# Designs tried in a protein design run: designed miniproteins, single chains, continued (5). Part 34

Each design is a single chain, and the fold is of that chain. pLDDT is the mean over its residues in the fold that is shown.

## One batch from the design tools (miniprotein)

Design m17155
Fold by ESMFold2-Fast:
Structure m17155 (fold): chain A 88 residues (1-88)
Amino acid sequence: MVEEEAKKLVEEAKKKAEELLREGERRFEEKAKEALELLREKSSGDPTEASAVALRAVGDGVDLLLEKRREARELLKKAEEEAKKLVE
């Protein structure tokens, strides 16, 4: 029945969305680690410059996380719309 197919479509989209969210979190963690390493390496230099570079790295990580969250939301929205069309 189309209702079962609709449920499976949404379930698969949820799994893919979870994978996208994990990818975003992973990339954010990588950028956060990079920022910490930059702060450690440049701790003996200009602290303002080191902080600015580290903050940019964290900002990049946040942007990547938000990008993947948007992709996940769009994926779920499309799957829900397609599931609705199948049931209708």
Scores: mean pLDDT 78

Design m17156
Fold by ESMFold2-Fast:
Structure m17156 (fold): chain A 60 residues (1-60)
Amino acid sequence: KADEQLETARELGLSEKELKALELMGYEGISGSEAAEKTGLSTKTVEKAADRVLIALSEK
């Protein structure tokens, strides 16, 4: 499931930092806010990236 999320994120053209945040959330179970802190992104940016991936996966 985490691998599928990362593949979808790459298809959507997400940045390396956004991909890293999603990887941390998927593999380590870290919250979106903690992933944002570790990657230097805002929590809103991480949440939007996660939402885009979830929407794309729900369409498959």
Scores: mean pLDDT 76

Design m17157
Fold by ESMFold2-Fast:
Structure m17157 (fold): chain A 109 residues (1-109)
Amino acid sequence: MEALEAAELALRGAQLASEGAEAAGPGPKGLEALMEAGVGAMAAGVAYTVAKLGGIEPSARAALTAARAARRGARAARDAGGEEARRLAEEGLREAERAEELARKALEE
């Protein structure tokens, strides 16, 4: 599996975590989710750029960082509460977990 696909899924996970944080409204967990989603989106952007320049290993490492941040953001958004926040967060978590799997495979194969 390709580092670029991992970066795309990590970005989607981060975007969903951010949307979940917004749906949860202001609060400590919502703010934490937004901060982690921001880190995930930035790292995914780096992974995207590096992959397009042919740096597969550094792209896969950046995608792994992005996926882990997206997972933390999604979990915080889910814990913040609310039906819509939980739905978006759970979708974001699935995307982030898939991104982490693909990034690890790109580093091994």
Scores: mean pLDDT 82

Design m17158
Fold by ESMFold2-Fast:
Parts: structure tokens; sequence; C-alpha cells
Structure m17158 (fold): chain A 82 residues (1-82)
């Protein structure tokens, strides 16, 4: 579950970098936290990164929607890992 979540976060970070560098940085931090076993810290950072990406839905709807879907899937996998 964690390994699969980390792969989804890598994809989300790459897409987020096209929309919000700050959002991409938060997703990278979330990945590191999840890798260290800090799943709660990872989810908090994912929520913050997702919020920043969501502010770009008006200007980058396709990339933002894809990023948010990947974040949602990663959060569900992290919840299942707990």
Amino acid sequence: LIDRALRLLDQARDLASQVSQQGADLLDQARRRAQQGDLDGAKDLLQQGGGLVATKLGTHPVQSNRTLRLISQAVRLLDQAQ
C-alpha cells in the first residue's frame, strides 16, 4: 500500500510542477514523510498541496484535476496502510 501511494505521489508531483511549484514541493515533502512512516504528516502535507493545486482549476483545469485525483488515490492508500 505505501509503495503504491509513493508511486502515485511521484506522478502527482510531476503534474503539480506544471501548475504550482509550491504544491509540487509540498507533495515531495509528503512523499518523504510517507517513506519515513509518518503517514499523518504525509496526509497533512497532501491536503495543503491539494489545496494549492485546487486554486489553479480555473487556469489549468486538466492538470489540476489529474493531480487532485492522484492525491485522492494516494490518501486512500495511506489510510488503508494505517
Scores: mean pLDDT 81

Design m17159
Fold by ESMFold2-Fast:
Structure m17159 (fold): chain A 79 residues (1-79)
Amino acid sequence: STLSDVIEPLEVPEPPELSEEEREKVLKEFEKELKSMDPEELEEVARRLAQIHLAFGPGEEGAEKAVVVLVEELRRKKE
């Protein structure tokens, strides 16, 4: 078992089920948000994205789910 089996404080919500069109829209929104961020915010976003991606597992599917969850977190922060 890995060190991650001992550290359980990282709760990541399950991403909503999205169509291909909705996923593309989320990716475009993410790119737009990234372009508006300062370099320090970009580093924090990258770190958070990596944590979420790790929770969903390796590969493109895990990465897409991580982006969806991160965009939802960014929306909540802006509210």
Scores: mean pLDDT 69

Design m17160
Fold by ESMFold2-Fast:
Structure m17160 (fold): chain A 89 residues (1-89)
Amino acid sequence: MERFRELVERLRRVIEELKRETDPAEKERLQREALRLRAELQRLLAAEKDLETRLRMAEELGELDRLMGTPEEVVKEGLEEAKAILEAE
């Protein structure tokens, strides 16, 4: 649990930095770090055998995914993909 908590705190800080950053190179670096931390959290979640603890970890990870957000550009890309699926464009 200590390692999971440390990774959660680290990811929260990276998310805040990412939201503030305007330099494309730094945004890319922060995005890669966030994805790496998220992957480590997912591995810890997958290794957890206690259902209650796993559900709590999954809830926390879900909140972090929401906080990582879809940057406006990614939201636009997702909308274009959804339109292509619906319209067969």
Scores: mean pLDDT 69

Design m17161
Fold by ESMFold2-Fast:
Structure m17161 (fold): chain A 103 residues (1-103)
Amino acid sequence: MKKLEEIVNKIVELLNKAVKGEKVEVSELLELVKEAVLIYFGDPRDPEELTPEELIERLKEIIENSPYKNLALAFLKIVEMYLEGKKEISKEEAKELLDLLGG
């Protein structure tokens, strides 16, 4: 799981930048979430091939069947922000996601 840890660390780094007031795009976080999910399931597809609907189903599987419940909940919030048309993450949203990833 080294590659999965590397992607999660990239997400945490971006969220910490957003908490400091730096611009972080929701689409950038979404691409990392897609990559993390594909790595978790051993799926060789390109992240662009993973639809938001399939991504939500995969994250629900992680919530139900693994100790990574809080990680998957944080990822679902990123998917929800993207589907709502949000372009940049707020400081408050970044802090909420970091709290989920740390619990």
Scores: mean pLDDT 83

Design m17162
Fold by ESMFold2-Fast:
Structure m17162 (fold): chain A 84 residues (1-84)
Amino acid sequence: MEKRIEELTEKAKEYIKQGFYQQGLILNHEAYRLARELAERDRDVEIRYLQSFINSGNQITDPRYSSLVQQLIAEAQARLAEAK
């Protein structure tokens, strides 16, 4: 459901802005997971939310999450490249 995915993504970005990186990352990852599954038949929706997830992850500069964030971003970017 697109509205739920958008709500999760916006909440994730607000948490990241406030420095709650763990909460933001969890919500944004959940939004991406839902978008990927629901948009399997709609590439445009999947692409939009993959880009949102990548952008959100790149905003997490806390070194405690650097390796995990880079791994998740790389996976999302690989998926984005395969989406045609």
Scores: mean pLDDT 69

Design m17163
Fold by ESMFold2-Fast:
Structure m17163 (fold): chain A 97 residues (1-97)
Amino acid sequence: MEEENLREGARSYEEILKTFPSAEFYFNLGKNLLRLGEYEKAIEYYEKAIELYEKSDVSNKNLKIADGYGLIAEALEKLGKLKEAEEYREKARKLRE
């Protein structure tokens, strides 16, 4: 049930991204993929979201990028890459200061 709902959500975001790429939709797609166990693909979409925020003029972009680093760290932890996960958590922490 939950996995099927996450797959449907991921597909909906993929369709939207074909017509209007959005950092928020990339984050949501990545979160759905993370919950489906698609950790490497989740990281790829989080990196795309961060890249869009870095190019944006949004006033809170550093907080959004920090959130993205936190999500990458979570995915890396799920992959057993604990040292890389801690490095990304530290990057997120520094951006929030």
Scores: mean pLDDT 78

Design m17164
Fold by ESMFold2-Fast:
Structure m17164 (fold): chain A 78 residues (1-78)
Amino acid sequence: MIETAIKGVEDLAKIALEMGDEKAAKILEETAEKIREAKSAEEVIKLVEETAEELRKAGSSEAVIELVEGLLEFLKRS
């Protein structure tokens, strides 16, 4: 769970950066660091949910937000 979430978020940060969304990339990088310190799968899921909300508030592209939500659903099913 934790390793999969870290890789997923780091991969999404790279995609956001390639799309020119530096703010989204930074938010996703910070989330990956928080996930490294997480103690449970529930905490990981909460961090990804909070990240999706933070991206919406930052005005990130809908495509990036949809990818984060897709990762969240994948993690919930794992």
Scores: mean pLDDT 82

Design m17165
Fold by ESMFold2-Fast:
Structure m17165 (fold): chain A 96 residues (1-96)
Amino acid sequence: MKAEELRREAEELRERGRRLVQEIRALLDENRDNQELWDRLEAFARAQQPAVDALRAEVDRLVAEGSASPEELELEMRRYLLRLYEEYLRIIKETA
């Protein structure tokens, strides 16, 4: 992919992620006293730690080797964050 296409895709994912975060925040505000929901979100976040650590290690490796462009790294990070936000939203909607 050309760098311009990668940057455009990353910006589209950023905007989609921003909208998901806004929806998540609104639903969490409505469910602030829902202890079961907060416990499930904490458990999910804890379960994601190995994947986050693996992604961080892979990014560090690619940066050290010079094997990936900044645009490719940004896109992969944005894809991961978008998937994470979609899963948080799913958990909230299933529990709330």
Scores: mean pLDDT 80

Design m17166
Fold by ESMFold2-Fast:
Structure m17166 (fold): chain A 86 residues (1-86)
Amino acid sequence: DSEEKAKKIQELIKDVTEEEAKKAKEYLKKKLEEVFKDDKEVQEIMLAIFEDLVKDFKKYLDEEGIELAIALVKERLEKVKEEKEK
């Protein structure tokens, strides 16, 4: 689950320019609503991570940056999953 979701984030940021980043954010928002229908907390966390990545786009759009982005998304998703299982 978490890995599959992180992979979708990778696909969204993989080929983005500034214009594509805006489109990717809308696409991500729609996909998060589709995959996590009633889990607003996960949706908000994923969007916040994406917004942070967009802020430093030049840093995160190379291959290394994409790998880092995936790791950060996976870490956050696992943490949210752990919190939900309490």
Scores: mean pLDDT 60

Design m17167
Fold by ESMFold2-Fast:
Structure m17167 (fold): chain A 80 residues (1-80)
Amino acid sequence: TDPKEGAEAARKGAEEGAKHMEGEYKKKALEGGERAAQGVLSGNLEEAEKGAREAVTAVALSGNAESAQAASEGALIGLN
């Protein structure tokens, strides 16, 4: 997969997952998505995994299963 395409998917997944969230969880989900995107763009798998984990964890803690699924899907695309 094109790293730029993977990075955009990670960002969009986090944005979609955080669409109905507010406060610190929304901030953490978006920060995690951006970290995952930067990891994909730089070829740093450790950073990509950390960002994906941060985004999915933040969305899961918000209690919205649909949002958690969307964020997870975007993160997995960024890692592949």
Scores: mean pLDDT 71

Design m17168
Fold by ESMFold2-Fast:
Structure m17168 (fold): chain A 120 residues (1-120)
Amino acid sequence: LSEEDKELILTLMEEAVKYEEELVKQLKEKNAPKEVIEAAEEDLELLREAKRRAERLIEEGDYEGAVRVVKEALEEVIKREKELAEKYKESDPETAALLEAQKHYYEVRLELLERLVEHS
């Protein structure tokens, strides 16, 4: 990976953490179901840990390890957001819409990371 690719990985993680922080705030302000708020808070901690680990791996020169850690974290968050959006789509469509929007954001970021690994 180039230096620009490394900076992109770190920027994507910084933005992911920021977006999840905003989601947690919006869910709390809307009094979303406790299960959804708790899941979003767990996802935020997962993303923060993945960011810290990716930063360390990049410093060690393990760029493949950094991408793997970030990819695994995004995949876990996407899966949970998809499941909760489906669960609440009829009973709380506003909460479901927020989760779907966040899921889509992370899916786009995951696709970008996969292209970096492929060198094409």
Scores: mean pLDDT 85

Design m17169
Fold by ESMFold2-Fast:
Structure m17169 (fold): chain A 79 residues (1-79)
Amino acid sequence: AEERLIKALELEAERTKDIPEAQKLYLEAARALKEGDKEKAVRLAGQGVRIHLMRGEGLSEEEAQRYAELFREHVEELL
């Protein structure tokens, strides 16, 4: 499960090359998972999703936060 999530985060980083802040957060989240820090990984990945949705998709902070919460719940179920 963790190996699949690491690959998914690295793929999201590739998809967000045009949003460097989101890309860095996804890569840092993948690194945290490789180091066994699940709490840090979930936090950083959620921040990456929020920035990606606000900067890439033009969502409001409130909408981006709701999607980040759904992502966090999904990731917590996978870990």
Scores: mean pLDDT 81

Design m17170
Fold by ESMFold2-Fast:
Structure m17170 (fold): chain A 120 residues (1-120)
Amino acid sequence: NIKKEINSLIQKLAINIKQANEEGALKTLNQILNLINQLPNDKEKLYYLKQILKEFQKVQSEITSKEDIPKAETLKKVLLYLKEKINELNLSVENKEELKEIIDTYLKKLDLFIEKLKKE
């Protein structure tokens, strides 16, 4: 079941980010995106892409101190990779642009968050 596998991999992705395991996180994200690309329509693909972004927000909420900066930097690298890979997904141009805008907004907020952590 592709949907069950996507959900399991999203949890694994969150764990890799929390461990600052950049290589593991990028590998897991690529596996998720390959499965999402097999889903029958844009609506289902967008659902799981938005679930990934929600999980990233949860991971960020657990980052509370300067010692967690490597986790925040890993999250940033994963978001940048996701933005790049959105171009390769079988999605409408309109939906690709919407996702890129959401990711760009998140990246700007994450950069400010990392700056704040560094000043602590």
Scores: mean pLDDT 89

Design m17171
Fold by ESMFold2-Fast:
Structure m17171 (fold): chain A 108 residues (1-108)
Amino acid sequence: MAEEHPENPASRMHLLLYELFSNDFDEDEQQRLIEQAVQSLRQAGLDALREEGREDDPRQQELLDFTLQQFRRETEQALRNRRPDSDPGVLVTQVFTKVGAAVEQYMR
């Protein structure tokens, strides 16, 4: 689907993940939704860095790239390991929890 939500990029990313985990899409549509979610997360990260005046900080750009890579990996892993009885909200929370933990570890 080519229509962007009028909501901010972070909200769009959350809705895309929830839609991804709530439905039994084919592999091509799953990859399209993952790519859209990654792009929404990238935009949210760039917007946050810009608001903080850190858009030109190489360390923050490296951290954003790492965050996007972890987000893609954890989303694909959650899809691969999901069961028919898996709760979509739990899967969304699991992805964000794992990405957050990985980012915190990277910063140490």
Scores: mean pLDDT 80

Design m17172
Fold by ESMFold2-Fast:
Structure m17172 (fold): chain A 83 residues (1-83)
Amino acid sequence: GNVPPIIKFGEALKKKREEKGLSNEELAELLGFISKTTISRIERGLIVPTPEEIEALSKLLELDPELVKEVLEELKSASPFYT
């Protein structure tokens, strides 16, 4: 099967951050509400980012809008089956 959207998001995040010459710490400072440790964990697929974190990271790093939609829909689809 294809790589899950959330894993693609982490990989795209790392690639775009590195292309812009930003460290995890510098990216965290630019966002102001996400720690460098959280960014590192998202990039490695160790945690699922919140919708707010996905939107902020995607806007700042100019990530693919279609990938962002896929990730946000994946998170929304998980919510109705968890109580």
Scores: mean pLDDT 79

Design m17173
Fold by ESMFold2-Fast:
Structure m17173 (fold): chain A 68 residues (1-68)
Amino acid sequence: SALEARARAAEAAGRAAEAAGDLQTALNHYSVASVLHAILGDDAAARRAAARAQELAKRLGVDTSAPG
């Protein structure tokens, strides 16, 4: 499906951004991939992408521990 292709493209873009040292762009792509995988019902892929996004957020100094 187009949505599945978009999820894969977002993960690939996230990996490429990380390799380039662009952590903010990588965070954005992994966040998108996590949402798309969740919509597709792929909970394992969604959790993997979300975990990578959280690791990048911590490296960027974004506080992910405070209650919203």
Scores: mean pLDDT 82

Design m17174
Fold by ESMFold2-Fast:
Structure m17174 (fold): chain A 70 residues (1-70)
Amino acid sequence: SMEDVINAIVEEIISELEKLLKSKSFEEAAKEIYKKFEEKVQKNKLSREQETEAWEKLNEEAGKIFEKYE
């Protein structure tokens, strides 16, 4: 389902964010992650509504990670 695709995109990007934060600043990690998100949206041909949903989920999950890291 498209919900499964959106969740898979968010999970993969969050996994990469956690890896990047071990060696890069928050600013650098966020820049790389958002670029990768745009590439996955295009590859999976998400609609504007689906892209918005995925973007909101990604920012919520990324925000939780940033809060945990001080």
Scores: mean pLDDT 81

Design m17175
Fold by ESMFold2-Fast:
Structure m17175 (fold): chain A 69 residues (1-69)
Amino acid sequence: ELEEKVKELKEKRLEEKMQELEAQLLQARQDWQDNNVSDEQKRQTLQEIYQKGLEAMKEVEEEGKKLLE
């Protein structure tokens, strides 16, 4: 039961983080359409979002590990 609850919390937390990143990606994509953004700037923005995604996954994993030990 506790393990199932931890799994659900991790999934919910990941979902929240992923939704936040999706919103940032959509915002960036809109900015790219509204402005003449270079491929280099687009790549940099994608790289930043990707890094935030990796950090979010690591954070969720550590949170889950603390609950489960």
Scores: mean pLDDT 77

Design m17176
Fold by ESMFold2-Fast:
Structure m17176 (fold): chain A 74 residues (1-74)
Amino acid sequence: MLSPEEVQAARDYLDRRLAFLEKVLPTLPEEEKRRILAHEIRLVDQFIDWARARGEDELAAHAEAVRRRLEALR
């Protein structure tokens, strides 16, 4: 299982990445935006699976919330 410090670092990384994408994606051409979003959602899906496999249910739930916000940027 992850340490509390590792969980917090992962949450912080997800939040910062989401904030960056929410700021940058609206400034990009539609094709580039869709390509980047598809890639980022795939990475978050892999992260959710990884967190669940480790019993980090709260971290997985946080990543699912990030995933929903990325989907809203489509």
Scores: mean pLDDT 87

Design m17177
Fold by ESMFold2-Fast:
Structure m17177 (fold): chain A 56 residues (1-56)
Amino acid sequence: GPRAEAIRQGGYNVGLSGMPAEAAAQLGRRQGLEAGSEEAAKAGWDGGYQGGLDAA
């Protein structure tokens, strides 16, 4: 759905920017994706981040 796509796109953009994995994980936590979000939302962020790294 739109939320899942937005979360994945967010991670993708962070990966494209070359942000280190630890800093990207901290951003995900601040957005509630790691600690307070559904497991699927964290997976979407992490998958997007990896896709962004692969595209950079």
Scores: mean pLDDT 68

Design m17178
Fold by ESMFold2-Fast:
Structure m17178 (fold): chain A 87 residues (1-87)
Amino acid sequence: PVNPDDPVWYVGSAIVEGDKLVFYYIKVKNVSQEELREIAKQVRELVEKYKNASDEEREKALKELAEKLKKEKGIDVLDAGILHIDL
């Protein structure tokens, strides 16, 4: 269902914190399956590293990862964020 000329993906990792699902995501455009897998891996590693950090530190780290992916890998990053979903 994704248009190959403008495919948009939410790539990330999710953890359960109490009664909430916390989803760390990077929104990317026009990336390969290999790049998607690499982004998912890096977000998962970030979540593990910052699991005990403040929300502000987590968002900062995620945005820094997004900028790094854009600068070093040429990935078209549209957004990055954290979603809190009530379970």
Scores: mean pLDDT 77

Design m17179
Fold by ESMFold2-Fast:
Structure m17179 (fold): chain A 72 residues (1-72)
Amino acid sequence: SMSEIVSLYTAIMLHLIEHEMQGADPKTIEEIRRLVREVADRQNIETLREALELLGEGRIDEAKRKLEEAVR
């Protein structure tokens, strides 16, 4: 279901954030985690998919911008 896909993307993205942002400012980590959860709550699968792809490529700043645009 759509809800199951959103839950899966959210779990993967939160795991990638922990891995890719090791040693980053804790406030920055929590901000991007918050954005992921907010986009997931809005059931925006397209944005989650695109942000997941960017995170998987290590393009953290671009992923954050995409998530920020979706929650405005």
Scores: mean pLDDT 80

Design m17180
Fold by ESMFold2-Fast:
Structure m17180 (fold): chain A 108 residues (1-108)
Amino acid sequence: MEEREKYAKAEYELTRLLLQGASSAELARKLLEYGVVKEEEAKELAKKSVEEVVEAFIEKARKVYLEEPEKVYLAFLDEEGKMVVKAIDNKEEREKAGKEYVARLLAE
């Protein structure tokens, strides 16, 4: 459970940073903050392209998500601006949360 929440939060932050044109160093720092990578790996990723940082995250996230494929975890900011993670087991809730997620990321 905690690993999937960690990756969902990291995915939200990475997506937000990517939409803002963040550097590979900024993305690598965010992965380190959420414990997705260790310090040495974060230093190496900071030297790589944005695409390579994203690919490294996707590969790690896929491993974690394949352990419990029946659940989807989405991280987003609630109405008070706090980051929340929702575990979603049904299709209607997944579609609703997905639309909310995209809307919140594009809300600038």
Scores: mean pLDDT 72

Design m17181
Fold by ESMFold2-Fast:
Structure m17181 (fold): chain A 81 residues (1-81)
Amino acid sequence: MEAYRAAMAELEPEARELAELLEKDEELLKKAEEADKRLLAEAEPALLAAIKAGDWEGAAAIYRELVEELLEEGRKLVEEK
């Protein structure tokens, strides 16, 4: 659990900064939300399996990968236009 919580706390500020940038453009924000839904749907089975198995280190790694990919998609949307 602690490893998962640490990953969440570590990535939260970076996610907030990106959200503030996207908020300035409603169209980009909607595109980011669509990407978020897709990436969450892909990661959710593996994340839930790790959590159910008590593999909090694995869950933390999956969560970090998910958030990093969400941040990368958001940055690409901002940089594209």
Scores: mean pLDDT 71

Design m17182
Fold by ESMFold2-Fast:
Structure m17182 (fold): chain A 64 residues (1-64)
Amino acid sequence: MERQRTLELVGLVLRTVGAVIDGDRAAARADVAELAALVEEMEAQGLATEDDRRLLALAEAAVA
């Protein structure tokens, strides 16, 4: 299991939530884009799980 990638995902989610709380929508959207790119890379490597995709979906919903 690639634990470092999971920690990167969690870190990006927390950073996105912080940006949303601060009202910085540009930063929040940039963080979601970075999270989406990480999930896409993990999918290409066969490492992405359903939980990883669910986290991305929640982050995207939070910045909508």
Scores: mean pLDDT 76

Design m17183
Fold by ESMFold2-Fast:
Structure m17183 (fold): chain A 65 residues (1-65)
Amino acid sequence: SKAEKLIAEVKKAIAKYKEIKGDVAFSGNTIYVTLDKVDEAKEQALAEELKKIAAKYGFELVVSL
């Protein structure tokens, strides 16, 4: 339930940035997100949003840019 909500919010956040493609993987209490290097400012904004989402659900976030 919490993991499903986390994944849904992460995918929704990534979808807001049409220029940035993101892949999401999940293992244990860690969520792994890989983002394309297209726009540095948008990538940083998205990474911060993802960090807040992960923290809200008590998950560790690993972001690769």
Scores: mean pLDDT 74

Design m17184
Fold by ESMFold2-Fast:
Parts: C-alpha cells; structure tokens; sequence
Structure m17184 (fold): chain A 72 residues (1-72)
C-alpha cells in the first residue's frame, strides 16, 4: 500500500473522530484528534504526488484550525 494514502486515510479518520467528539462536547479529546489528524495529513501530503499533496495539506490546515479553535 502507498504510504501517503495510508497516512492521508489515517488523517481523515482522526478528523472524523474529532468531529464526533466535538458534537458530544468532548472538546479536549476532539482537539487532540484534530491535532493528530493534521499531523498525519501533513505527513501524507509530504510523501504524495501533487493531488494527494494538495488534499493532505488542505485537510491538515482544516484540522489545525479546528484544534486551535477548540483550545482558544
């Protein structure tokens, strides 16, 4: 399996977990999942081609912004 796809898929899964935790009011846990998701998406983007890279960077930026919002 392509490592960039694996990392990007992990990033999406972690962001989805963050969204679900946020809906439940678990803001601290949600922020942690968003932070981890952003990290995995960025790692996947660095290893992927242009399209995978763009998707990964977009996901990473989104997840980072959500984590920052929940911590402020």
Amino acid sequence: MNESYRLLNQGFDLVDQGVELEKQGDLEEAARKYEEGARKAREGASLGDGMIGSIGLTLADYARQQAERLRK
Scores: mean pLDDT 84

Design m17185
Fold by ESMFold2-Fast:
Structure m17185 (fold): chain A 94 residues (1-94)
Amino acid sequence: MSKLEELVKEARERLEEAKRNNWSNEEILKEVEKLREKALELYPDLPEEYKRRLDHLLATFRKKAPSMSREEALEEAEKFVAGLYIVMSEHEAA
């Protein structure tokens, strides 16, 4: 399994754990922030434009999180995981 595939698999498993253990929106957001940090650690030379794309995805979640239901927060976290996979896959293909 690639490092990216392993990271995404771990992230999805953590979101399933969040569903089972009734995590708060704050805990879900912190998990998404940790995923971003792990991705930057795996790709230390990631170009600034790719970092900005990840930051844009996270900013949308941060803005909405205080007004979201738990189900909406989980859906937004899953969207971040999918978006991160797309961004990093594009970088690896370049």
Scores: mean pLDDT 80

Design m17186
Fold by ESMFold2-Fast:
Structure m17186 (fold): chain A 70 residues (1-70)
Amino acid sequence: MKLEEVRKLVDRIVRSLIASYKEGKISFEQAKAQLKEAINTLGKIYGISQEEKDKLLAEGLARLEKAVAA
């Protein structure tokens, strides 16, 4: 299903952003901005709902915040 494909892509993006942040390549604010842009782009491509985009963003941001706090 399209939503499952989007979830897998978002998971890969979040992992990549966490790695880049830990390596000092990007700031936390840049990681959040890139995640928002990526979800908006994927949402347009796959035609997912605004509610689904908001949920994916909330889950992704929580994962980024947990990684920063560690």
Scores: mean pLDDT 83

Design m17187
Fold by ESMFold2-Fast:
Structure m17187 (fold): chain A 68 residues (1-68)
Amino acid sequence: MDPVVRAAMIRDLMEHFGFSREEAEEIVRFAEEHRDLPVEEIAELLVREFGLPRSFALGLARAAKLYS
């Protein structure tokens, strides 16, 4: 993932969703590790594993795939 986009996603996870830096890093890394899957499947995994809103999960999934 692009470093600027990655930093922005980590900040949003911490500031808007209350995750720690370590948790935010894990969430972003999880999306990057699953970037071979379709966007919708990555988003569904993010919703199930981390409780992210679907809209944010889709945005993170797209970001992970565009810079793979």
Scores: mean pLDDT 83

Design m17188
Fold by ESMFold2-Fast:
Structure m17188 (fold): chain A 76 residues (1-76)
Amino acid sequence: MTENDKRKLIYAFAMGVILRDAPDEEIRKVEAELLARESVPLEEVQRAAKEALPLAEADPDISQESLDALKEAAEA
């Protein structure tokens, strides 16, 4: 995967955590926006990861590997 693909994947995961209880329409809108983008800036990925991290840490269904990925993105 390219570095851009990795950023988009981490961003998608972070947004999924943030929007987990959102209606399907909102989730579809975010997905469509992400697919239409050429790239996600590092600063936007960092912001999403930082916002998602406390929610992910509170969720027992999220793996340690996923938490570590969010922590890495938040600090990058």
Scores: mean pLDDT 76

